# Ledger of designs, part 48: designed miniproteins, single chains, continued (2)

Each design is a single chain, and the fold is of that chain. pLDDT is the mean over its residues in the fold that is shown.

## One batch from the design tools (miniprotein)

Design m5645
Fold by ESMFold2-Fast:
Structure m5645 (fold): chain A 88 residues (1-88)
Amino acid sequence: MKEFFEALRKAMEYARKMLEHMKEGDKEKAEEYARKLAELEPVGAGGAALGMLLIKGSTSDPDDGKVAREAAELIERYIAEHLAKLAA
């Protein structure tokens, strides 16, 4: 579980960096971070869902900023919920 949490924090960091590069229009770097996310992705549906959302954002869709923000919110909510359930 701690390993999963560490992976989620790393994924969130890469997601934020990818978002920043997307806002700058640097698709090349955004793609690099997408690949790093795929490798960092923990075993499970959560990682796959995040990867899918981030790939959609990197397509330079007008919704890329909205999708990335929603993804970040979902990650933060998921981490908080997981911690609340694990913590007494």
Scores: mean pLDDT 56

Design m5646
Fold by ESMFold2-Fast:
Structure m5646 (fold): chain A 62 residues (1-62)
Amino acid sequence: MPKYVVYAEQITDAQGNPMVRLTVVDETTGEVVDERVVAPADFAAAGAEMSALAKELNEKAA
């Protein structure tokens, strides 16, 4: 069964500013279904939205 997981990693943009890359991945296939790069201040809100998406995808796949 597909299993969608949110990953977060700290990256730097082209100007050297710290950013967070968030991905929703099907860990069984490695498919990336959503990807966002957000400022650290926006991380909590974006992470919550992507966690909700991962939950919805897991429920729909059942």
Scores: mean pLDDT 80

Design m5647
Fold by ESMFold2-Fast:
Structure m5647 (fold): chain A 101 residues (1-101)
Amino acid sequence: GLARAEAEARRLLEQAKEVKKEAEKVKKEAQSGAPNGKAAAELAEKALELAEEAIRKAEEAIRAARSGEDPERAWRLALEAGILVGLALISLGVAKTLLSK
């Protein structure tokens, strides 16, 4: 139901916000003169962009779920937010791996 779609979108919104904070920290660390810092900073910046888009999609999903007018749109926006969070986590993971070398 729409309550479940709203709950999932809220969960994804909080996860996207945490990924954004971590990406900002990793980008700053990469820019401090770390080995492979340029490549790590570029990946952290990509993770930041993906997390910001995930935040927007999750907020849209919450609004769609609350309106109740288009349940398919609400679930689609939540799915899109989830995919963006996943991609952001992958980019962030690679950035962290580069900084460990």
Scores: mean pLDDT 87

Design m5648
Fold by ESMFold2-Fast:
Parts: structure tokens; C-alpha cells; sequence
Structure m5648 (fold): chain A 70 residues (1-70)
């Protein structure tokens, strides 16, 4: 269900933002990725939901790893 997935994703984003609260640049990037995910998910057919979830979880992981390298 889209609403449930969006809720779970928002909860995960809040957890990540709290974890990295001392890094406003990373928090802003996490928020940007979250906004893109929610927008994409709202307009996608149900058959694409899992693919979009997987894609954006990967983007979040990549953003965090790139932050660690900078």
C-alpha cells in the first residue's frame, strides 16, 4: 500500500536525520532524496513500487557513503 510505504519511509528518514543532525548538508541531501521518492511513488503504478523503494534506499546509502568520503 502506497500510504503505508510512504509512512515507513518518512519514519526511516526522520531516524536518519536525527542520526546525522550535526551534518546539515547531509540532512538536506536526505530530505531531497526523500522528496523525490515520495513524488515518484505517488505517480507510479503499483507494479513499480518495489523497484522505486529499492532505487531510493540505494540512493540514500550512496549519499551517506559519499558524505563519509568528503
Amino acid sequence: KKEEIIKSFKESLETLKERYKDNPELVAKIEEIGKEFIEKLKTAPDSEIQKIVDEYLKKLDEAIEEFKKK
Scores: mean pLDDT 78

Design m5649
Fold by ESMFold2-Fast:
Structure m5649 (fold): chain A 73 residues (1-73)
Amino acid sequence: SAAVAALRAQGNRLRVLADGYEGLSLMSESVAKISGDPDSEKQMLALSEKMRAESDRYRAEADALFAQADALA
């Protein structure tokens, strides 16, 4: 159905967004490792954790949309 297709399309868009935030989290962690300043390292690790939390949130939202689509299929 059009409704099922729309839910799966939205879920796929949220997974792409989650993957993007995961990438940003990993890059922030990598920058922290090469930091010559403890305060900068701490700030980049905090940013990495925030990006990981956003990734997890969007992934959970995508999973919920796919579960809803499967229930309607």
Scores: mean pLDDT 90

Design m5650
Fold by ESMFold2-Fast:
Structure m5650 (fold): chain A 90 residues (1-90)
Amino acid sequence: SDLDQAEQLFNQAATQLKKIASPEQQLQIDILEGLFLISRGVARLINDDRFFAEQLIKISQSLVDMARQLGDQQALQLAQQSVTLAQNAL
């Protein structure tokens, strides 16, 4: 599904950015990954994929901003694609 692909793209972007990020930036990415896991868990508890899609859009937008700051064009593209596919899941 579009949501499953959005999840995969978010994880790929986060993994890519961690390779070039400072320790402090890696911690920021770890926080975004934590928010991803919490949002997925909450969505499963309330049986609401729309809630997860809305949270994934916000989290992936934060990752887009970080990719721009770090100048990683590959991670930027992956994060932007994650946002688009999560929006399609709404």
Scores: mean pLDDT 88

Design m5651
Fold by ESMFold2-Fast:
Structure m5651 (fold): chain A 85 residues (1-85)
Amino acid sequence: MKKTVKIDENHEIVIESKGDNVLIQLLDKKTGEKITISEINKKDLKGAIESLEENKESVAEQLGISLEQVDELIEGLKEIQKELE
């Protein structure tokens, strides 16, 4: 399962289920470069979602994205969690 969050014309966040983990990656569409931001074990996914919901403003500031884009990231992670249950 794969979800994407559009940041701007050249950047997106990719959320992908891979084995026992969920990967959160920043994709630079201009260069094709993917940088892993976070790797979350599926057993810890619920706690990770809760932490992101509690720290939305801090996450938005750290990643340089909007609160709306953080909400899209959280929703993508929740969709992956639903597929695992």
Scores: mean pLDDT 81

Design m5652
Fold by ESMFold2-Fast:
Structure m5652 (fold): chain A 80 residues (1-80)
Amino acid sequence: SNSELIESLRTIVELATESGLHLLAKEAQKAAEAVEAGDRLETEIELGMLLIVLAVEKLSGIPIPPALEEALARAIRAAE
């Protein structure tokens, strides 16, 4: 649901900010704003960018908190 998607994205913003993952936090915030605006295409684009940023950060050896990965998995399930 949109409410679960927004809640999960807000959790990602919080956890990413606390972990210093500022690019990931910005992309999650953009995704949340797109969901709140009802822009389905922009939501899909921003969720895709969020996954790309996460993959790049992992490949760069940046540790990702398990709670953030759980929140992201929840967001992806809610977006389907």
Scores: mean pLDDT 84

Design m5653
Fold by ESMFold2-Fast:
Structure m5653 (fold): chain A 70 residues (1-70)
Amino acid sequence: DPSKYKAAAEEVAKTSTDPGVREYAELLVKLADAVENEDMKAVLQYARKIAAMPADVRARANAQIAELAA
């Protein structure tokens, strides 16, 4: 359920004490909104920022989002 995943990412962005995890979760929410609104320019911009995030930060953030989305 994409809406459940987005809600989990929004919660991680609000509650995580890890600044990198918060930033990644905020970018995922913005990317999801851009995709839903078919804003290709915003999609490219947020996707590039996400790709530039450290792999360990992405792994930690994705684990927290997956746990909340379960």
Scores: mean pLDDT 83

Design m5654
Fold by ESMFold2-Fast:
Structure m5654 (fold): chain A 66 residues (1-66)
Amino acid sequence: MVLPSEAALRVGELAREAIEAMKNGDEEKYQAALDELRKVLLDAGHDEAFADSTVAVIKRAAEEAA
């Protein structure tokens, strides 16, 4: 089986944290989770366009869940 990378697991955790923070109205935790998610993607070697696109997808998912 193909195991997800450590970065992919962390991105998944942060995406969940952002969605839960948005549902709870916790803007500070929501923004912190998105900022850390972007940083994790950049640290993993993804470019800024990919990181920004991924953050935008998570933002949309969180807004739709709220």
Scores: mean pLDDT 79

Design m5655
Fold by ESMFold2-Fast:
Structure m5655 (fold): chain A 102 residues (1-102)
Amino acid sequence: MIDKSSVVYQILSKYMPKADEELIKELSLAEAEGRFGSYIGRNRLNKEKREELLVALAGLLLVGGFGREATIQQLQNIYLVDKEEAEKAVDRALEEYPKLLE
């Protein structure tokens, strides 16, 4: 079984470098338990933190081998993100993707 918590923690820390460690751990646990979509949709995160989280999530999907279109579909269908927000998050993650591999 892949340790999704460890991978998500690394991605979230990369895209949210000033985020509280407790928040990153909570989001990593929510992903490991399959609750991440509901957490994002119902969480009272401010606009800036929500955008950072969506970029981190897009980065996680791209690291997992998803292409741009597949990542946009996953954000819309599983995480209930609108198309405009999903496209912006994926495009930003693609700009930051080389930094995830270094």
Scores: mean pLDDT 63

Design m5656
Fold by ESMFold2-Fast:
Structure m5656 (fold): chain A 80 residues (1-80)
Amino acid sequence: SEDDKEIQDAIENFKKLAEELIERAKKMTPEQGKKLLEDFKSFSEEALKELQKRYPDKTEAIEKFKELSDQAIEELEKLL
């Protein structure tokens, strides 16, 4: 369905963004890394709320997004 494609595309784009930010964070100072982590947490919370609002019935995809977000945040925290 169109909704399945849209949510999968959104999750894939989020994953690519997270991977790029983690790679960039490896080259940052701890202060820059903390700012990036705070900005990414805010972005991830807003993205999750938007997905839940737009696709409330896509519980499995939303759960996958939460797992990807949590993993990316943990990776960024380890680089602080």
Scores: mean pLDDT 86

Design m5657
Fold by ESMFold2-Fast:
Structure m5657 (fold): chain A 61 residues (1-61)
Amino acid sequence: SKAEEANRYGAGAVGLAAAGRPELAARYAKQLEDLSGVPVDASSPEAAARGSREATAAVAG
């Protein structure tokens, strides 16, 4: 489902941002943004977590 895909992309963005891999975090955030239509900021784990929650809510409806 789209919600499950969004959760996977969001988890990837958060995890990679936390691991200090901003280029990969940004790629996962872009995939989530493309899937959901919601902008996702992966510049920090906190920003990525917020964007992922908003994007997942948008596709779960």
Scores: mean pLDDT 84

Design m5658
Fold by ESMFold2-Fast:
Structure m5658 (fold): chain A 124 residues (1-124)
Amino acid sequence: TEKEELVVEARAILLAEVSKNLQLSEDEEEILAGLVKGVSISKLKEAKNVPLSVLSELPLSERYKIFAEVIEAVAKFYNVKVDKEEVKKAVENGDESLFEALSPKIGEKTVNVLKKIYNELLDL
């Protein structure tokens, strides 16, 4: 459906923002894309030129859900296991303890990138 296509595009856009801010290699981008349903390396590359403001078309609840999926994918990329439902609840509630808990596991730079994207999504 059109909504399903927009959700896949939103996943790719958020992963592209992570990739750009972390300056990931093409091989790292392919691994990261493979961790999110419906995202190919091709879609991630196309999404690098798409502004985050496109995500304003999605309800806030869907933006939180997709951002939680991106946090889970980034954690898996660094070989860190997280519970998807706990991540989603933390994102929905603005619970910064999630980022505090992730920082020693995935690094402060990666956490700061995720915080930046989170704040940009809230301001849409």
Scores: mean pLDDT 85

Design m5659
Fold by ESMFold2-Fast:
Parts: structure tokens; sequence; C-alpha cells
Structure m5659 (fold): chain A 96 residues (1-96)
């Protein structure tokens, strides 16, 4: 796959990951793994690990907010996770 094709795939996977955040924790983990694989194929292993770790931390906070009935907390953590996805994609586009 060309570098340009990898960036286009990364953008698409980022959008799919943001959609999964609104669906389920399981769907989100699966999509995070897919985007991390593309980042690793691009030689961006540290960024792939950072994204997976960041998403997992936000998912744990979403699970804790769900247990507490904290509806606002769930919204905030989903928004922060989506922002992390967008910033990761932007970083790759600008630096690669």
Amino acid sequence: MSKEEQIEQLKKLGDELKKALDESIEATRKQADKIAEVLKEMGLDDLAELLKKTIEEHLKRIEQAEKKGDEIGKIVYRMLAKEAVDLTVEKVEKEV
C-alpha cells in the first residue's frame, strides 16, 4: 500500500473508530486495534501504542461512569476519546 493510500485508510478508520465510540466498548476496542495496525505498518509503532492506551483509558472511565449513572461523564469521556483520534490522524497527516 502506498503512503497516500495508508493516510486515506487511516482517515476512514478514524471515522469508524469515532462511530464505534457511540455504539459499544467492544466495537471501539476492535476499531482501535485496526487503526493501530495501520499505524504500525507506517512505522509509527509508538503512536499506535499511545492511541491504544489512550482509548483504553477513556473506555475504562466510560465503564466507571456507566456504573455510577454519570451520564455527563460518559459524554465527556467519549468526546475526549474522539478528540484523541482526530489529533492522531492530524499528527500523521502533518508529520508523514
Scores: mean pLDDT 85

Design m5660
Fold by ESMFold2-Fast:
Structure m5660 (fold): chain A 100 residues (1-100)
Amino acid sequence: MLKEADEKKDKEVNELILEAIRAFEAGDYASAAEALFRALTTEMSEISEGLLRIVIGVMLLSLPPEAAELLRRAVALLPVDPEEARRLFAEAAALAEAAA
């Protein structure tokens, strides 16, 4: 891959991470889940991947246990079944909204 293309992808991922954080802080869990799904399905550097893992870890600590478990399952399922992962992200968001 060209370095220029990798830099563009990292910028897009970092923007999605910031979008997810802002939506999560605003209580818009549906938008936060969609931004996380888009970030996780984008090719990224190890640095951006590390940042995304930290952000997900912080979100897991802040979510109700049931929503946190669905988010954890969604992240784990993503490389195997991205469509089912997307469904679990949406379900986690719905549980987070219901608990807020």
Scores: mean pLDDT 77

Design m5661
Fold by ESMFold2-Fast:
Structure m5661 (fold): chain A 62 residues (1-62)
Amino acid sequence: SERQLSEKQAIDAARTTLTAHGASQEVIDKALKEIKELAKKNGAITVTQLSKIVSKALEEAE
């Protein structure tokens, strides 16, 4: 029962979360680029994939 997100949903969720945590624009842009690449290959992104990308970006922001 893994939920999938569209590219736009994943990008918006990641941008909102990373911005709320004070991530730099460079960190945000890198995460969004990874999301875009996965969505382009698979047509969608799983919640697990999104969480992994966002968590990694948050670690880079600290």
Scores: mean pLDDT 81

Design m5662
Fold by ESMFold2-Fast:
Structure m5662 (fold): chain A 63 residues (1-63)
Amino acid sequence: MRERARELRSRAVEISQIEPGLGLEVERVAQGAYDSGSEEDLRLAEELVRRAEAYAQQRLANL
């Protein structure tokens, strides 16, 4: 659990370099999931990170 949340938080920080607001929001969601211990919260955080990474990847491709 701790490892998954930490990985998501790290990925969120990378996103924040391109889209700061989105990266911070994703990081907060991941931290919240860790604190709650909810598998559903963690899964939602994982999905949000995945979507945000796709968005960031599109931004990089359009540089």
Scores: mean pLDDT 75

Design m5663
Fold by ESMFold2-Fast:
Structure m5663 (fold): chain A 88 residues (1-88)
Amino acid sequence: MKEAEERAERGLKENPEGVEQAIRDAEELLRLDREELIARILEQPASDQENFLAELEVVIEIAERLKRYDLARRLRELIEEIRAALAA
């Protein structure tokens, strides 16, 4: 989304240390058991679920700008799995 692109650009310019931490957090998140991670997200309030997905979209935009295409792809796969679980 356009908002995720704008937030990623701002983060890279104004908070590079926070961007590095967000990338590390995303890599750590992808090391967790996928089914357990999705189950934990489904237990959260809808507002927290929406915020989590929005933050992941920002990290995807950051990863694309840093040419971390494999990380961006894996995060998109995670978002699609979460959205599918929420729709079920």
Scores: mean pLDDT 83

Design m5664
Fold by ESMFold2-Fast:
Structure m5664 (fold): chain A 72 residues (1-72)
Amino acid sequence: GLKEAKEALEKGDLVGALNAIYQTVKEMDLSTEERQEVMSLLQEAGVALARGDNETAKKYLEKAIELLEKAK
């Protein structure tokens, strides 16, 4: 859930955070628009991680968490 995603980010586990956010998106009743926006952020975070750009990846993951918290 979101708690696990936040804990992973705080520890610097960006891959763990990405996976926790993805799992949360599957469990939440989100609108199509909200789901697409979060999934787009996860895609951008994944691309940044693949390039070794951990700072950019962290920013996208933080934004995804913020959007999911506001969707509650």
Scores: mean pLDDT 82

Design m5665
Fold by ESMFold2-Fast:
Structure m5665 (fold): chain A 92 residues (1-92)
Amino acid sequence: DKIEKLVEQILVSRETARKIALIGTDLQVELLVRNGKITPAQGAALRAAERARIDTPDIDRLVDIAKKLYNLSDEEVEKIKKLLEEREKKKK
């Protein structure tokens, strides 16, 4: 099923999920700097903080990134979250 394939991709490819989250952060920071909302130094600090956060296995964060990239509905997001939590329990 489509949702099961997304869960497998996220679990097998944690490195890819991390890269996706970092790309999202970089784009958001670039826009904030371009619009004069933050300084380049503040942008660098935000990137460092987000990198540290992404290195923690946060299911909610992974699901949020997947929702933005794959145009998922709220129902699909809830199903993915439950599947990720169940598989993480089995892995531990």
Scores: mean pLDDT 64

Design m5666
Fold by ESMFold2-Fast:
Structure m5666 (fold): chain A 72 residues (1-72)
Amino acid sequence: VEKKVEEAIKEFEEKKKTSNPRVQKALDEAIRRLKRTYELTKDFSPDVQKQLVELTIKANNDFIKSIEKEEK
């Protein structure tokens, strides 16, 4: 799970380098949300933590796509 979180954060950080300010802000929020979900779920069972992290990654990807669509 940790490696998957790190990879998702790296992808968002790389995307920020070529994104406009609105998308950059959305990516920062997505990174914060993912980090918070991972930290809050450390005491959960590994299966539950994995499910919640994967749901957060999916929700973040959908959110970023929606913002990018609004930007043309």
Scores: mean pLDDT 77

Design m5667
Fold by ESMFold2-Fast:
Structure m5667 (fold): chain A 95 residues (1-95)
Amino acid sequence: SSLDLLSRYHELLVEIDERIKDPELRQKMYQMSLTSEYSVLTSSSDIEAIRTFIEQLRVVLDLARSLGDTRVAELVEEAIRLLDELLRLLEEQQK
């Protein structure tokens, strides 16, 4: 279900935050996490909000890659994958 994907996404965001050591990446991810928790919990059916979160995560991914943090980059890629899957399910439900 979309709620199960959201639960997995939030769990993954917590793991990402725990793994980050760089202050700039931590600040960016913290801001992203707060936005994702509030907006995604209130807008799990909002396709535009989910697309916005994917774009924000791509910025975090680029930063993690530039810092050489391979593990954080992998976790962010997984978070993007979960949101892409959620987006697909929501688009299918709009038939």
Scores: mean pLDDT 74

Design m5668
Fold by ESMFold2-Fast:
Structure m5668 (fold): chain A 84 residues (1-84)
Amino acid sequence: MSEEIKEAIEKLQKEHPTLKLSTDPKTFVKDLIDALRITVEQLAELTGIPKEKLEDYINGKIELSEEDMLKLLRAAAEHLGIEL
């Protein structure tokens, strides 16, 4: 995991202590959706990641890339009003 991703997660958890984010790429997308109480479709709109790719991440069919993980963290920050 890159330092940029780690720092983004730490900042989100610090600013929103009740938001428990997984650092495990296998559960990250599902845990994020559950934590934010949004749909996969809303997450796709916020990130620009195709819905089908997000579903593949949730189902463990593909490994979460660092680029997409950063997009997901930025989307979470925007949704929560947190500046990364």
Scores: mean pLDDT 78

Design m5669
Fold by ESMFold2-Fast:
Structure m5669 (fold): chain A 100 residues (1-100)
Amino acid sequence: MEELLREIGRAYARYVKLQAEKFGLKELDPETREAIERAEKSDEGAVEIGRRLVKDTGLSPEALLVRLKAEIDALEKGITDPQERRELGRKIAEEVRKLQ
């Protein structure tokens, strides 16, 4: 379990940083910035952030990790168009639902 939560925390940090880069966000809010820093600085911090996300989303750890990895992959491929993002979000939600 802890290893999975650690992966979620680190995936979240990567996802938020990529999203900020691809959408041209100049600055992240302090709470988001602190969460990223905590997840990147230590295994314990990554587990803490992963656990928080599981609680806040209500998704299983497995479903949340799949969702984060899929969104990271899309951002790395430069998928930022609103229509493509909506279709991707719907497909991710369907995959996530299968893991619940």
Scores: mean pLDDT 78

Design m5670
Fold by ESMFold2-Fast:
Structure m5670 (fold): chain A 89 residues (1-89)
Amino acid sequence: SLEDLIKELEEAIEKLAKQDPEFAQHLRTRLNKLREEYKKDPSKKKEIEFQALELLAVAYHRLKDFEKYQEYMNKILEYRKEQKKEKAS
């Protein structure tokens, strides 16, 4: 799942680089930071997955791919619901 998210994010960033190279470079910097954090602390996998979902939503919004943007926003909302339930129990 995390590897699939990272792969899709890399593909979205490459597509975005053709339209908005400066913003694509910003996202690449963020993605590389997530990779480094995961290597240092694999226990943060869920937090890193959440950040990858946020970066995917941002990338697709910038690409004007609003169907994929909505897909990732829905995944972010479900993640937030799960976190809220964990804090309430």
Scores: mean pLDDT 81

Design m5671
Fold by ESMFold2-Fast:
Structure m5671 (fold): chain A 63 residues (1-63)
Amino acid sequence: GRPVARAEDMSGERSDEEAQAYAEAEQLLRQKGVALTRQDLEDNTGLSEADIDRVLAFVESLR
């Protein structure tokens, strides 16, 4: 049979946007390094609280 679209658009939309926000946060972290703050992540990115916490923990690990 031919491949047909499933419910990827619905679930993928949120996952795709979240993944992109995470990638942007990672890039910002790489550029700013330890200068990145929680407020920067929350205001500049659309990451969830759990994701923001993970990024901050990564920055702290670098110190």
Scores: mean pLDDT 66

Design m5672
Fold by ESMFold2-Fast:
Structure m5672 (fold): chain A 99 residues (1-99)
Amino acid sequence: SSAEQQVNKVLEGIKQATTDEELLEQIDKLTEIIKKDPSVVGPAIDALEVALDKATTEEVLRKIREAVQTLLKTGKMSLEELLRAIGLELRAIGLLLDL
């Protein structure tokens, strides 16, 4: 879908981000895509996993949590996708507690 293409573009932006500002911008774009087309669950989880691996600040971790919570609220997702999304939320919370 066109929404999957938009998520893939955001994933490339996340991979290329060298600053927290760039990373936050990409995560915000991802959240808006999810709100408009919940079918992007799988690609969105992939993008959020990369974002989480790059996250070093409370602001970025909280923004990732917002995106995950949006997925959990809106999504028709498989059990595998649901468990992955829950895993992302738990990892983000754990990283926030270690700050």
Scores: mean pLDDT 87

Design m5673
Fold by ESMFold2-Fast:
Structure m5673 (fold): chain A 120 residues (1-120)
Amino acid sequence: DELVEKALELFEKWLKRLKIPEDDPRVPEFRKKVEEAAEKYKDDEKKLVLELGKLIFNFLTNLDEDLKDTKEALEEAKEKIEKLHFLSEKEKELLKKMLEYDLSKRLSLDEALNHPAFSE
């Protein structure tokens, strides 16, 4: 499944960028959640990008929360991202754009995969 492959590629790019060890015990669990999200939202790319953004946010913050799709909850998540000093400005920009409430402003999966945050 191309969407599952792309969703996993996005997750792996985040792990590599953040220098997360391959033996991190959270990685297999989150990979499974990424696969499940891609299968569930295979016909809704923008919703898939939002769900992947939530998974990455939970991985980075270790909150393990069911983040709601409300504008208020997503804006609160973006404020928390701004305070993550271990992220670069481009990494913060990418994650916030994935969590955008407005569908017209939310990244596509290909836009997320090709974001400058992952450039050499």
Scores: mean pLDDT 81

Design m5674
Fold by ESMFold2-Fast:
Structure m5674 (fold): chain A 80 residues (1-80)
Amino acid sequence: SAERRERIRRVLSSSDLSEEVVEELTELLAPYTHLTDRQLLALSLALGRPDLSAARLEEVGIRDPEVRARILALVRAERA
């Protein structure tokens, strides 16, 4: 839903990521309706850390390996 996407976007905007990356991450996470606001906040904090890894993304609740790979690719490309 539009409201769900706006909530995700707002939480992710607390990171140092660009608007383009935030928008892409919002679309990747929108289908994950089971993710709580607390898990989205934990994810936002993890994305801002230099030690971001697939294992860390799994710890914050992103258990799908394809989604973890996409998130890592987007964040690492922006910071390259």
Scores: mean pLDDT 77

Design m5675
Fold by ESMFold2-Fast:
Structure m5675 (fold): chain A 92 residues (1-92)
Amino acid sequence: AEEDVKKAEEALKKGDFDTAIEYAERALQSDDPEVQLRALDILVEVAEKGDPETIEKVREVALKAMEHPDREVQLRAIAALLIAVGKLLEKE
């Protein structure tokens, strides 16, 4: 929901990546593709800035989002997944 995206964005600004992931995952349950795309953008930023444990959580959420019926949401989820996997390989 819109409220969940706003909470995820606030958590991201504070460096609270676990809270940002939690609210982004909730926002992905919205039926609004714009809310879902914003949630995936938050997950991309978390993957770029987080530690390996945090990035692994992004990978799991993005993998679930790939099953979404909206093609644009699926493509953004694939992008988030690739970024997360790439960062995990870089940090190992």
Scores: mean pLDDT 80

Design m5676
Fold by ESMFold2-Fast:
Structure m5676 (fold): chain A 100 residues (1-100)
Amino acid sequence: SEKEKAKAAKGQTYAEHQRIVREMAEKLAELQKNKAPVEERIKVVDEAIEQLRELAAKSTDPEFKKYLEMVVDGLELFKEELAKQPDLPIDAGFFYNGHS
């Protein structure tokens, strides 16, 4: 019973991880297509990080938990690179023109 519950939970955890990553990728692709500000792209990554952290907290598999932590670390690095990337000059111009 406990072993069967652990196996079922592991399968659900893996499927949930796949869902989180897929939804993040789809949202990022839509934001990029719409030339959304980098801040909106960072928010999508932050949402994925939070969901993956919750998933890691619920996981009973130490190896999978460590794997999820590595994925979170990778997404935090990706977020830092997005924050350093100058967004399109036209997006910045649109926001600053609203103040003059």
Scores: mean pLDDT 71

Design m5677
Fold by ESMFold2-Fast:
Structure m5677 (fold): chain A 63 residues (1-63)
Amino acid sequence: SEAEEYLRKAREGEMHPVEAGRKVAELLGVDPAVGAAAAGEIAKHPEIPVSKALEAMRKAKEA
């Protein structure tokens, strides 16, 4: 998905995590700060699957 591509770019250093997180948050209808935080975690921790980060962002929308 487009959201997974943005998070993957943040992980690979092709896009700043804040920028990638904002784009993903816009796609999912989540707070941009939540998106930026999730993208930052993905960039720091290569072992975290992109799918797991997206699931966490979707759950944040329910709060």
Scores: mean pLDDT 75

Design m5678
Fold by ESMFold2-Fast:
Structure m5678 (fold): chain A 73 residues (1-73)
Amino acid sequence: GAMEEKKREAKERVEKALRELGLDEETRESLLELYDKLLEYRPEEALDPEEQAEFISLHTGLPKEEILAAILA
């Protein structure tokens, strides 16, 4: 359904951002597993680009603004 499409697109966007930020494969895989759980339990928050940037910032220590720019690129 439409929600599953949005979740898939959000995950692909997050994966692309993690690659553009230069994170290694193991770190990207671990973060995507955690993000899958966020999509399952809190989909409204997980679909928001600002919340996506905050999630990645929390787990990587990278600045939220730089991550948000990568997500929106």
Scores: mean pLDDT 84

